# Designed miniproteins, single chains, continued (2), part 15

Each design is a single chain, and the fold is of that chain. pLDDT is the mean over its residues in the fold that is shown.

## One batch from the design tools (miniprotein)

Design m4519
Fold by ESMFold2-Fast:
Structure m4519 (fold): chain A 65 residues (1-65)
Amino acid sequence: MTKLAAFAIRAIAVGIEQGVGVEVKEEGDTIHVTVKGDDPEAERRAARDIEAEAKRLGLKVEVHL
């Protein structure tokens, strides 16, 4: 499994767990993640968890709320 595929699966799982929508797109060497939900606290928690996973995998990720 590629690091990108592993990251995308984990990011989507975080979104499901936190009750927020997660869109993952790759553009060049950067991965763009958009997080949208009804609870700003859940959005921030999801963003932090996704950023932590990106750092663990050594990926360039930009999170949009």
Scores: mean pLDDT 81

Design m4520
Fold by ESMFold2-Fast:
Structure m4520 (fold): chain A 74 residues (1-74)
Amino acid sequence: MKKKLEGEIVEAFAYMAAALARLLAEKGVLSEEQAEELIARMEEAAELAKEDPEKARELVKETLREMDALVEES
């Protein structure tokens, strides 16, 4: 049960972060290309979360750090 719940939480965070990247592109903070790459990584993390929530969580964290750096540069 613990791994399943953790996977569901990480999956939810990945999809929320993907939605944020899309919104930032719509607002012109990120380029469409930057947002699509971040979304693709988050969707990969969401799928990985079903099998390995710990690795998925690290992928989400790394992708969020990259998103933060891109927003700061914009």
Scores: mean pLDDT 80

Design m4521
Fold by ESMFold2-Fast:
Structure m4521 (fold): chain A 94 residues (1-94)
Amino acid sequence: GAERFQRLVDAVNKLKKYKNEAKGTLLEIFLAMAEGDLERVADAYEKLGNIFEKEGLYDEAAFAYRLAADVYEQIGKTDKANEARKKAEELEKK
């Protein structure tokens, strides 16, 4: 929803080094959603999580990985969903 997307935008605004890469990834998520390409949406959420993790934004990274897990589960990619959830749980402990 709009609240979830706003949280991602706010997280991107906290970035200093990878801000342009993250903005590009947000655009990719938006376009993939418009096209109904849910696998691309999930992959782009994982990419966003990795960007946040590289800057030490662990809470924001965990949030992005949880979004990836939700979408992977929705499309039946249970192993990828479990991997993304585990990554989020590891980051939430930091």
Scores: mean pLDDT 87

Design m4522
Fold by ESMFold2-Fast:
Structure m4522 (fold): chain A 55 residues (1-55)
Amino acid sequence: MSAEEAAREARRAALEAGLSEEQAEKMGVGYKNMVLGGLSGETAVAMGRRDAEAA
């Protein structure tokens, strides 16, 4: 999974969980940077979904 795909999935999960567009964008950028730093895209997306559900 690409960093951009992970960011898109995390942003989508945040919006579906009812977070604001600003919060969703920040979450997407955070997970994109984690993937670029060496995290797997699958792990980043799973973390994004958990964070969205917790918010």
Scores: mean pLDDT 73

Design m4523
Fold by ESMFold2-Fast:
Parts: sequence; structure tokens; C-alpha cells
Structure m4523 (fold): chain A 100 residues (1-100)
Amino acid sequence: MTPKQRYEKIHKISSDIGGIIQDLKDGKISVDQAKTQINKKMKELIKLIKDKKVQDKIKKIVDQANKYFDNGDIDSGISKIGQAVKIGVDYARDEVDKSK
């Protein structure tokens, strides 16, 4: 898989996660449903990251997000997911830029 192909896949996963977060904010899905869907998408995103240190950083932030969701701190959970997704997207973009 090329850097550009990984970036496009990560970007799509990021968009899918954004949709799940919006459905949660709009009350269309429960916190537990959102948590399940987000964790599935984050696992897919992490598999596309080739740097183990970046993978581990994303995993740590996702673990923090899950603790916030479990404690009913939905806004903090969403914020942490946003941070994790941004790290993945920025990493994939940097790989594309380095390949030019």
C-alpha cells in the first residue's frame, strides 16, 4: 500500500468517526453504541499506521477516551478521540509529503 493510499483510507476512517460522533451529539445513538463503533474504526486506523511509537501513542489516547466515556464525561471522550484521529491523519499526511 502506498503512502497516498494509506492517507485516503485513514481520511475515510476519520470521516466515518466524525459521523459517529455527530450521531452521538444529535442523540441518534447511545454512548455505548458510539463507543463500540468508534473503537472498531480506531482499530482499523491504527492498523494503517506503520510507526509503532505513533500506534502506541494513539492507543494510549483511545484508552483515555474510553475511560471518559465509561465515567459519563462524553465531551472529554470526544475530545480525546479527536486528538487520536488527528495524530493518525497528520502522520499519514506527513508520509505522503515525504514520498514527494
Scores: mean pLDDT 88

Design m4524
Fold by ESMFold2-Fast:
Structure m4524 (fold): chain A 58 residues (1-58)
Amino acid sequence: EVEEIEKELEKLAEELRNQPGVTDFEVAQAVAEKAREKGYTAIVRVNDDGSVSVKVEK
């Protein structure tokens, strides 16, 4: 269940990262939106070092 959504989100992130001009933050937002559409909770964080993370929960 969670593994299936993780696989889909990883694929989406990879596709978006291959596009020139797309930022890590934009990729994270798109991934979070996709997770929410499938009924999951998703939180996007911009870390102090400038890295971006997404946490997905049921």
Scores: mean pLDDT 75

Design m4525
Fold by ESMFold2-Fast:
Structure m4525 (fold): chain A 63 residues (1-63)
Amino acid sequence: HMEELKAKAEEAIREAEKAGKLDAARESQRMLRAGEAAHDAGDDELAEKLYRQAIEVAEEALK
């Protein structure tokens, strides 16, 4: 589950970068890193929330 969310966030960031949406890609990367830190700390709820926010920020930029 977490691995799938992280992979989806990484893919969305790549697509945002390809589209030239660099500010959104950077913001999404910050959320991805925060999610990784939360997961490493054992806060799975916060990690899931941050990964989902990373996906949303990157996907919104592609609209």
Scores: mean pLDDT 84

Design m4526
Fold by ESMFold2-Fast:
Structure m4526 (fold): chain A 118 residues (1-118)
Amino acid sequence: MIKEFLEEAAKRLEELSQRVRDLARKAATINPKAASYLAQAAQHLERAVELLRKAIESDEETQKKLYEEAIRHLREAVENLRKAVEEASKYDPELAKEIQALRDEVERVLKEFEEAVK
């Protein structure tokens, strides 16, 4: 069912937001600019989770608007993760690789979500 898929997507995004937050704290002492982008990405992921959970319990018209807003926040999260990779790549290739792996996971959830809500 789409509701079960959306609940699993919200759980995955909540886990990803926590991993991004943890990496932002770790990166703060190494690359403050990359850490700032990671913190912004986490905030967008957290907002997407909130909107997604609200959409699950909403009427069809409200649900559509909340999905569109959640998708915008997920796209902003992916973009901030891209900027974090770019900054980390200048000084710490291992950090850049860790951020890229998180970006790939968020992008997979975004694609699955966009396909599921068509």
Scores: mean pLDDT 85

Design m4527
Fold by ESMFold2-Fast:
Structure m4527 (fold): chain A 113 residues (1-113)
Amino acid sequence: SSLQKKLEELEKILNDESASNKEKILALLEKAKLLIEENRYMDALNLISTSAGYEETDDYEELLENALETLEKLSKSSDKEIAKEAYYLLGLIYEHEGRYELAKEYFEKAKEL
């Protein structure tokens, strides 16, 4: 499928020693976005969390906290592309969590970058 091909392309970037830190971060954020859009929400949270060095876990609250902490750090990046994608993912996660007003604020921050 086109989704499977995109996930494979992003995985290649994530494992490429010659790829820049920026390329790897953007590939990570894009993969997490695709996983959320495909209702693979727990996979997305684990991907974000483990990228920051946290161990994989099935504890929903721990996963959510670790993923949000990771994205909050990325949203403060001096790189506008990284910050924008991190804000967008914060919006998607808060929307999934039913925190619609907070999700709206993060989507607006992503649009301003």
Scores: mean pLDDT 88

Design m4528
Fold by ESMFold2-Fast:
Structure m4528 (fold): chain A 65 residues (1-65)
Amino acid sequence: MEEEALKLKQEGDEAASAGDYDTALQLYEEARELAKKIPDKKLSEELVAELDRNIAAVQKMQAIA
């Protein structure tokens, strides 16, 4: 689950860099759901918080792009 969440986050980062914000949001949301399932609560919370920031940033870029 941890590796899968990180892989989806990386794919989301690549999509965002390409300007594909719809794909980036979907990948970040899927990564976030997997991150919530990580047994290490501290790692889970840190990754979810990072993904929440990435989602907010992409949504803001969509609104002004």
Scores: mean pLDDT 82

Design m4529
Fold by ESMFold2-Fast:
Structure m4529 (fold): chain A 78 residues (1-78)
Amino acid sequence: MMAEILKEALESRGVKLSEKTLELAAEILKKNGVKIEKVSDLADPEKGQKAWDAVNQAAALNGEPQLTDVTPTKFVKP
């Protein structure tokens, strides 16, 4: 699931968000036609930026802290 991929990528950087926020971010990505099948897809600048924006939007909607300044190229461990 996209939510599991987002969780793995964020936890590898020390960021932990609720499952509800990650599931909402995955739904936003699916609605926008963005397909993320593996963590390495987040290293793509376009997909990484869209995933980052979706996570921040989901966090804001759920009242959780938004992600601080990390570029999409740093969404996953280099």
Scores: mean pLDDT 71

Design m4530
Fold by ESMFold2-Fast:
Structure m4530 (fold): chain A 69 residues (1-69)
Amino acid sequence: MEKAKQYFEEGKKALENGDYEKAVSYFEKAIEVDPNLYEAYRLLSIAYHKLGQLEKAKEYFAKADAIRA
């Protein structure tokens, strides 16, 4: 559980610094540890959107919504 939070925090830092590829990597690791961490899916969607990968952004946004619902 603590590991997922650590990856999530590192992902947020990378996203704030504009390191979108690094942010994607950390958020993917966070959801591998905790698949129900909906906020990681949302931020992963945003990171993919920033990278211009609109289909992946859409997929992760839908996954976040499904977990929340």
Scores: mean pLDDT 82

Design m4531
Fold by ESMFold2-Fast:
Structure m4531 (fold): chain A 87 residues (1-87)
Amino acid sequence: MVTVTFRLTAKPGKAEEVAAELSKFAEAPGVLSVEVEVEGDTVTVTMTFESSEAFTRFMAEVFAPTLERLADLIEGGEAEVTDVRLE
């Protein structure tokens, strides 16, 4: 399993709109969980994927197209990846 945290800075007044679009990631194949938090203009999304392959497909097929669509609503962002280690 792979856990990834994305932090995005929305433009003023756009954080809730960005959060609503990012919550749709829960419908993507291979996604086990999605948690979306809004603090001011910062939108934090934490996602768990069933596999690294599911994560790679999500980044190419869902995440990148979504960020392109939301480009006018976002000022900046970062992604952090944390692998679930069983040992």
Scores: mean pLDDT 77

Design m4532
Fold by ESMFold2-Fast:
Structure m4532 (fold): chain A 71 residues (1-71)
Amino acid sequence: MDPAKAQEYFDKGLVALENEDYETAKKYFLKAVELDPRLKPFIIGLLQEALKSSKDPEKIQEIIEEIESLK
């Protein structure tokens, strides 16, 4: 567990999500959850909120499903 590095990847995922770079956002969010599994419900909640205003809801849904598949 590395909460500082997990937070860094989470922040990078947020920037990528804001820039509509969904593939990069997915990679960073997955790394954040791998480093700190406690972030999983928070990231899912954030993505569910982003889904409501997204121009590409299918891509955000894909990220949510990938994160939910992590144990």
Scores: mean pLDDT 81

Design m4533
Fold by ESMFold2-Fast:
Structure m4533 (fold): chain A 67 residues (1-67)
Amino acid sequence: MERGKELMQQGRLEEAIALFEEAIRRNPDDAEAWVWLGATLNQLGRTAEGDAYLAKGLELDPSWASA
């Protein structure tokens, strides 16, 4: 997970997406991976996709809905 966040911080958003997708494939209940994937897609301007993935992460762990 940390590696994906590092890529996101570096602006390497497509590589971050690939890492978060692999994290979800390994553990589909990893709410953090869903949330970070959604956030990364939103940064790329893919807002509809990002919002859908973010909603999935929040469904798995509602604590991510906090401000």
Scores: mean pLDDT 78

Design m4534
Fold by ESMFold2-Fast:
Formats: C-alpha cells, sequence, structure tokens
Structure m4534 (fold): chain A 82 residues (1-82)
C-alpha cells in the first residue's frame, strides 16, 4: 500500500520537520518520501523542480507556479485548517 508506506515514511521524518518549523523543509521531506516510494505525479515533478532551484514551473493546467507561491499556498492552507 503506497499510501500506508508514504504515511510511515512521513512519520519517520516528522521529528526533523517539526524541529525545523520550515515549510520548505516539510516540502523537501514530502518529496523524498514520494521519491523513495516511487510515486510519480505532476505535483511531485513540480515540487522536485521547484526545490531544485527552478524559478517557476508550469503546471499540467498551464498555470506557472513559483516556490514562493507554493509556500504561500501551503501557509494559507495550514491557517485555514487551524
Amino acid sequence: DKEAALSEELRAAAPAIKASGDVRARLEALLRAAEALGLESPEVEILRRLLAGEPSVTTPLGVPISMEQLEAAWRAQREAEA
């Protein structure tokens, strides 16, 4: 089960993510977990390219997204969940 394996990998990484408090560090941990599990999706590819230092990546919907926009969207989502 890829979802259960991803959850276990994220659980193992959770102490490091929590210690950093950094959205970027959390996204990096998610990318590593997805890569370790062989998960391939447009979202994983976009995250990989943005974390590799690309200034902007075009999504499958034709919308360009930057690392700053991704971080802002992540923070907004976390605030909405709180």
Scores: mean pLDDT 65

Design m4535
Fold by ESMFold2-Fast:
Structure m4535 (fold): chain A 87 residues (1-87)
Amino acid sequence: SKEAVLAQIRALRDAYLAAHPDASAETRALLAEAEQAIRDFLDGKISLEEFRERIAAILNRLSALGDDAAADLVGQMAALAEAYAAA
């Protein structure tokens, strides 16, 4: 269900933040933006194309911060959302 995939995404985010307690406020804000983009996509508020554009923008910003671990997390979260939508 959509609720189950959102719970899985939240669990991944929470595990990341527990492992990275010193994550910057900017990284935390970008993770929140990624979760919102996923929620909007799964709710049908944005297209797959717009979702991919939003995720790409977040990944570019995380890359600029040098936060590869957060970028990997966002990639995993986005892949879970796309896999659910394709099923």
Scores: mean pLDDT 88

Design m4536
Fold by ESMFold2-Fast:
Structure m4536 (fold): chain A 58 residues (1-58)
Amino acid sequence: DKVEKVRELVLKIFELKEEGKISDEEWEKFGEELTELGEKGELDAVLKALEELVKKYE
């Protein structure tokens, strides 16, 4: 389920943010991008963006 995968990745990203690995500025910028993609219904693009962010900061 893509929705469950998105939830899993979002939780992982929140964990990385709490650990201080993602800056407040980067987090805000990323949040705006995800909101834009989500409003356009681009679920696959949202999923890829989440996976890339986790891979970058993990």
Scores: mean pLDDT 76

Design m4537
Fold by ESMFold2-Fast:
Structure m4537 (fold): chain A 84 residues (1-84)
Amino acid sequence: MEARRREEEEALRRLEERARAELLRKGLATEEELAKMSLVEIFKLLAEADPELAERWLEEVAEKSLEAAILLSLIRMKLAVEKL
């Protein structure tokens, strides 16, 4: 269904915009660097700086996007390993 696909694409776009804005705010990347990065690379960088924030934002979108759900699983796995 076209409406569900649009909602997923819009949710991912908003998630990417939020993550890019946060990385810029924290001084972790420039606009030029972020323009060259994929959603995966953006969230990997965000998870290095603020893993709890990255996990929380991905949880918000995971129910609407399989890509966000996969990214959430990868971040949770990384956090679990870091606790060992």
Scores: mean pLDDT 76

Design m4538
Fold by ESMFold2-Fast:
Structure m4538 (fold): chain A 89 residues (1-89)
Amino acid sequence: AEELRERARELYEEARRLAEEAEREKDPRRRAELLRRAVELAAEAARLYAEAEAAELEDPAEAEALLERMERTLAEAREKMEELLAEIE
């Protein structure tokens, strides 16, 4: 669990840096590339974090619900990213 949380934290920090770089990027194409990379890293971080949390839950149904919520949150984030990318076309 601790190793999964540490990896998730590292990936999330990297994703945040890429997102901040994208916000300062003047080239729309480079901005889109940075945002895609940031979202991918953030998604991986969220999955690892959810897996670590689920592993510590005593109720299997609660663990499953947590993982389902995480996947839905990631799907919404991807939809938002696609909207933002469409705006810079």
Scores: mean pLDDT 74

Design m4539
Fold by ESMFold2-Fast:
Structure m4539 (fold): chain A 76 residues (1-76)
Amino acid sequence: MLPDLTKLSEEGRKKIAEIALKTLDEISEEKPELKEEAEKLKKEIEEAVKNNDAELLQKAYERVLELAKKVAQEKH
């Protein structure tokens, strides 16, 4: 279930961003072919947090979840 990040506090969004960045690091380690896409998403998440852009963070987080789902489906 995708959380609506625009309804979270700034602190709440930072916590979600931290989780997303950790997930992207794990994806990069398990699937080297996705490393470039993961690094791009990490930069977008960091930029969204720096600028307090909830909409940009929401879009980046949706992309992170899609990558995580793709990795999970290819595992088992």
Scores: mean pLDDT 77

Design m4540
Fold by ESMFold2-Fast:
Structure m4540 (fold): chain A 58 residues (1-58)
Amino acid sequence: MEEIVELAREIARLSEEERERLLEKGDPKVIRADVVLYTAEALRKIGEEIDKKLEELK
């Protein structure tokens, strides 16, 4: 689990091209790390959206 999170951080530091190249290699660890990164980014954005909607309800 922690290894995948660290790999996701490393992928986040790569350029778009470098990330695509790693994904093309078909390494399941890289694919899993990319999914984790995508999920973390999505959750962060969802959190921001929830905060916005909570302010609208007040």
Scores: mean pLDDT 71

Design m4541
Fold by ESMFold2-Fast:
Structure m4541 (fold): chain A 69 residues (1-69)
Amino acid sequence: SNKEVAKKNIEVALKLLKEGRVVAALSGLHEAIKVGEGEIKKLAEEAFKALQEGRVDEAIKLLEEALKK
């Protein structure tokens, strides 16, 4: 499902962010936004904006919240 594909991409992005690999994480997060819907998409978009503003820890928290949906 689109939800499962979005969550898989969020899990990959989270792992990459925790490894300090921000540029690689943005690619997975972009895919999660493209295929995601509802609250998962909204949280992924908020995390993407946080990363653009250099707020990595906030982005991690938002993506962890998205995986609980």
Scores: mean pLDDT 85

Design m4542
Fold by ESMFold2-Fast:
Structure m4542 (fold): chain A 55 residues (1-55)
Amino acid sequence: APLPELPPLDLADPANVAAALATVRAWLASQGIDPRSLEGRQLLLRAISRAVAAS
């Protein structure tokens, strides 16, 4: 399944970071992926990295 679309992410804004993390964790749960697993953590980091690069 494709990674969720995130808005551009400013790492200096903790509210924006928290919202992005919540979105990715909700998507992982919908896919049946444990966010604490190696796969879940890699997908989360990949989604965040893409959002930061889009900033």
Scores: mean pLDDT 77

Design m4543
Fold by ESMFold2-Fast:
Structure m4543 (fold): chain A 55 residues (1-55)
Amino acid sequence: SKYEEELRKKAKELGFSEEEIEVAVLSLRDAIEAGADPEEALKRILEGLEEKKKE
């Protein structure tokens, strides 16, 4: 999906591994399947990934 592609692109730009990117994509899919708004779910996951890079 367009949201998965955006997540993969941004996570790769942040320097995450392919394994870490796949885990993030699965989290996005699970959130959307649970009824979350795709755009809000993407934003929340990206914010979490950015915070991990600051640690």
Scores: mean pLDDT 82

Design m4544
Fold by ESMFold2-Fast:
Structure m4544 (fold): chain A 65 residues (1-65)
Amino acid sequence: SREELLERLRALYREAMEWISTIDDDAERQKLLEALRRAFIWALQTRMGLSEEEARALFDEIEAG
C-alpha cells in the first residue's frame, strides 16, 4: 500500500542520514545529501506516479519527519 511504501521510504531515509552523518568532509557530505535528495525524488516519481513538484513536496515532508 501507499502507507507501507511511505513508511519504508522514511526508514530508508533515516538509515541513509545515519550513514551520511558519519562523514567528516563537508563537501562529500553535501554531495551525498544532494544525491540522496535526487534519488528519493526519482523514486517517488517512478513508483508513485508523482510529478516532479509533488515528489519534491513529499520528499520535504519525509526530510522534516
Scores: mean pLDDT 84

Design m4545
Fold by ESMFold2-Fast:
Structure m4545 (fold): chain A 78 residues (1-78)
Amino acid sequence: MVDEKYARGVLLYMSGYIAEKNGDYETAVKYYEEAAEAFKEVDPEEAAKYYELAAKAAEKAGDKELAAEYRKKAEELK
C-alpha cells in the first residue's frame, strides 16, 4: 500500500484542484499548502510542485506576498 501521508497528500491536492476550478482560490491555496506539507517528508519534489500550485492560486487570489513565500518554499525543496 502507498504511504498514508502520500494518500492524504493526494486527497488534499484533489480538494485544492476542485476549489481552484470553482474559482475559490483562497481555499485552493490552503489545500495545496497542506498537500505540500504532507509530501515534504516522503517526496520533497512533489511537495515543491504543490507549493508552486499554492503560489499560483495565491496570485489568482490577489496575494502576491503569499505567492512569493510559497515559491521560496518550493525552491528550498529542489
Scores: mean pLDDT 81

Design m4546
Fold by ESMFold2-Fast:
Structure m4546 (fold): chain A 55 residues (1-55)
Amino acid sequence: SEELEKLGKEYGVSVSQLEGLKTLAEELGEEVAIQYAMKELGLSREEAEELLKKL
């Protein structure tokens, strides 16, 4: 939770959105999670990739 809170502040995303993104990556794969982060969270591909490495 502390790591997710820190990531949320760094990327401008809520903890709930980060938990959803992590679940999406685990269930549907990293590429699907990257596409979701770009489309729904407004992140660049590079930002989405870095965020997923830290989750």
Scores: mean pLDDT 83

Design m4547
Fold by ESMFold2-Fast:
Structure m4547 (fold): chain A 86 residues (1-86)
Amino acid sequence: MSEEELKKKLEEYEKRAEEAEAAGNYREAAYYYTLAGEAALQLGDVELAEEYYEKAIEALRKAGLSEEDLAELERAYRERLERARA
């Protein structure tokens, strides 16, 4: 995708995540926050990606995921962020 298309998708994913979260659809919100984080990484914005991944984890915590599952996902996101900074 072009950089412009990625920026538009990131904005769309953020809006959909916020709408899902407001509706109590926390798993859907986490899905869109994760996509926004991945788009941010493709744009080279590691700090923004970290913020979206943190929002995804919080949404999944509200959705009732176990602390074990949350810890595994946090580790996966951290590894993605570390690879992007290398």
Scores: mean pLDDT 86

Design m4548
Fold by ESMFold2-Fast:
Structure m4548 (fold): chain A 81 residues (1-81)
Amino acid sequence: LGSKRSELVARLIGRVFALAASEDPETAAKKARELGREVAKEMGLSPEQADELAERFAKIAKELNETIREVDARYQANKAA
């Protein structure tokens, strides 16, 4: 069963979400990239696959942070209107 891989991916997703919610977008992306590389190594991925996974999670963290900011800005705009 892929439970160990699923658990590693779930832990990575949880950490990426926490970074996106608490850090600025660039810091969140940088830390998510580092976490992605660590998880990829634990999964036994090739260096190319590890880099791809790291960049994917860096992008997800940045996009999540931007989405959180957009939602907050929209909420504040509606509240002020």
Scores: mean pLDDT 76

Design m4549
Fold by ESMFold2-Fast:
Structure m4549 (fold): chain A 75 residues (1-75)
Amino acid sequence: KEKAIEYLKKAIQALKDGNVDEAVKYIREAIQEAEKLGDTEAVKALSKALEVIARDPSNLDEAIEYVKKALEILK
């Protein structure tokens, strides 16, 4: 759990900094950790974050919301 939470915190910071490539990297690593935990709800929320980033990388607010949702699920 702790490793997934760390990746999500790093992803949120990268999104706030506008660093899309770093955010995508950390979100993907968090998905792998959430899959190992069997947390399908966290995986779905993070997959939606990636979809939102791919659709409009200039508006990261919605992606941040989905990553925060995954963080709350994993706490």
Scores: mean pLDDT 81

Design m4550
Fold by ESMFold2-Fast:
Structure m4550 (fold): chain A 88 residues (1-88)
Amino acid sequence: MEEIEKYKKELDRAIDEMLRVAEELGYSPETLAALRETADQLKEVAEKAIKGEDISDFELRFVGPRDPRLGEAFGRAVEAIRKIIELN
């Protein structure tokens, strides 16, 4: 339980970083909306993983510009979800 909370916080931080970096770089409202959709997908998969629900119907894909900083933040979010899955 404590380990799951740790990775949930890491996921939240990675999502916040991804969105903050996109805003700092001045991406369009449409691009920011796509990144928020990506954030919502990450949160939904994490919530299902925490509950021990089947996530096989979920494909986590990055929808947004191919910026290394955004890609690194997305990668950290995916790694946090992977750790949550391993703990359940």
Scores: mean pLDDT 77

Design m4551
Fold by ESMFold2-Fast:
Structure m4551 (fold): chain A 72 residues (1-72)
Amino acid sequence: MSREELEKEVFLALLEMHVALAIRANKDDPEKVKEIEKLGKEMIDKIRQASTVEEAEKLAREGIKKIDEIVK
């Protein structure tokens, strides 16, 4: 595995963990949970398809920010 592939996997894991924690924190709000799950899946799929580490990092950062906006 290249360093670039490893760094991409780290950003993917970071987003997946943030999604899981956000779902756990909002388990009493099924509407927020569904919105977080949908957004999380879309952003995770985009990161998996990202061609560069820089793109993966940008997508992970964007996903985290959007999830934080949902949990307001």
Scores: mean pLDDT 83

Design m4552
Fold by ESMFold2-Fast:
Structure m4552 (fold): chain A 55 residues (1-55)
Amino acid sequence: SELLETLKRARELLEAGDFEAARALMEEAGWHLPDDREVALARLERRIAALEARA
């Protein structure tokens, strides 16, 4: 899934502290990332887990 790969990459960028890069990647994919880093990480983790559970 292209979306799953994009979400995983955005998570990696957030973990590395590259919030701007993570946000740009998510916006390019048509997704909104919250301004709060912890909320953004929690949202990505939840979405990744949901998509992986369906694979």
Scores: mean pLDDT 79

Design m4553
Fold by ESMFold2-Fast:
Structure m4553 (fold): chain A 57 residues (1-57)
Amino acid sequence: SLEEAREAAREIVESLLKKGVPPEDAVNTAALTLSRRFKLPLDEARKIAEEVVRELL
């Protein structure tokens, strides 16, 4: 579901940001993971990851 994808994105992004990964790289990693895991188009997965990073910063 979209909610599950958003939750996964938050966990991935939070983990990467805590490790000092730059926001742009965190977005790229989360988008690829969401696209693969939830079978989302990459554009949609990227938008979710970008929204999550914006919310956390």
Scores: mean pLDDT 84

Design m4554
Fold by ESMFold2-Fast:
Structure m4554 (fold): chain A 60 residues (1-60)
Amino acid sequence: GSMAKKKELAELKAEIKKLLIEGGYSEKDAEAAVEKLYKETKGDLEELRKKKEELKQILE
C-alpha cells in the first residue's frame, strides 16, 4: 500500500543522506542534496535507487 511505499522512500532518502555524509557532506548539505534529488526525480523510487547506486560508486 501507499504506507509501504512511503516507508521505502524514507529509508532510501536516509541511505542517500548517509552516503553523502560518509562522502564528506555536512548533515545540512546532505539533507539539502537529498531534497534536491527528491524534487528532480519527483519522488520516483526507481530514479532515486539509480541515484543511490551512482553515488555509492562515486563515494566508495
Scores: mean pLDDT 79

Design m4555
Fold by ESMFold2-Fast:
Structure m4555 (fold): chain A 66 residues (1-66)
Amino acid sequence: SKVEELVRKAKEAARAGNEEEAIEYIDKMYEEGASPEQLEEVGVEAATHGLDGAVEKAAEYAKKVE
């Protein structure tokens, strides 16, 4: 699905240490109706790479969807 593609791209950006790009994909995930579990999954990847801003954004959207 489009959301699954965005999850992969967000994780790729996080692994590359690109917080701005990771947040951009997290924003698109929310717009496309990503589940809280999908947002949390990306947040965990971002946390592994020290991208605190991306972690906070993913958590914010996960809470907003719930």
Scores: mean pLDDT 87

Design m4556
Fold by ESMFold2-Fast:
Structure m4556 (fold): chain A 93 residues (1-93)
Amino acid sequence: LSEELRKEIDYGVYLIAGVVALKMGDYETAAKYFEKAVEINPEDARAYVGLGIAYLKLGDYEKALEWFEKALEIDPDNEEARRVYELAKEKLK
């Protein structure tokens, strides 16, 4: 396997692990997995959306907004990122 293919596999594994942790309510573990995904592929919006959701669930609304803004910088048309960004903004009111 090429190193690029290995990184793609590792990215996918961490992304899936993060989503599973979110569904289990383990938001701190979810944040760690999504952070690993970001380290592997910093140009994919999906991991940043996951990080934002994990921090939103942890009650860190300011960090959640920062991660969602990063996701929207990478993919401005990401409807999920836009929706959760607005939800996080409402929490800061």
Scores: mean pLDDT 83

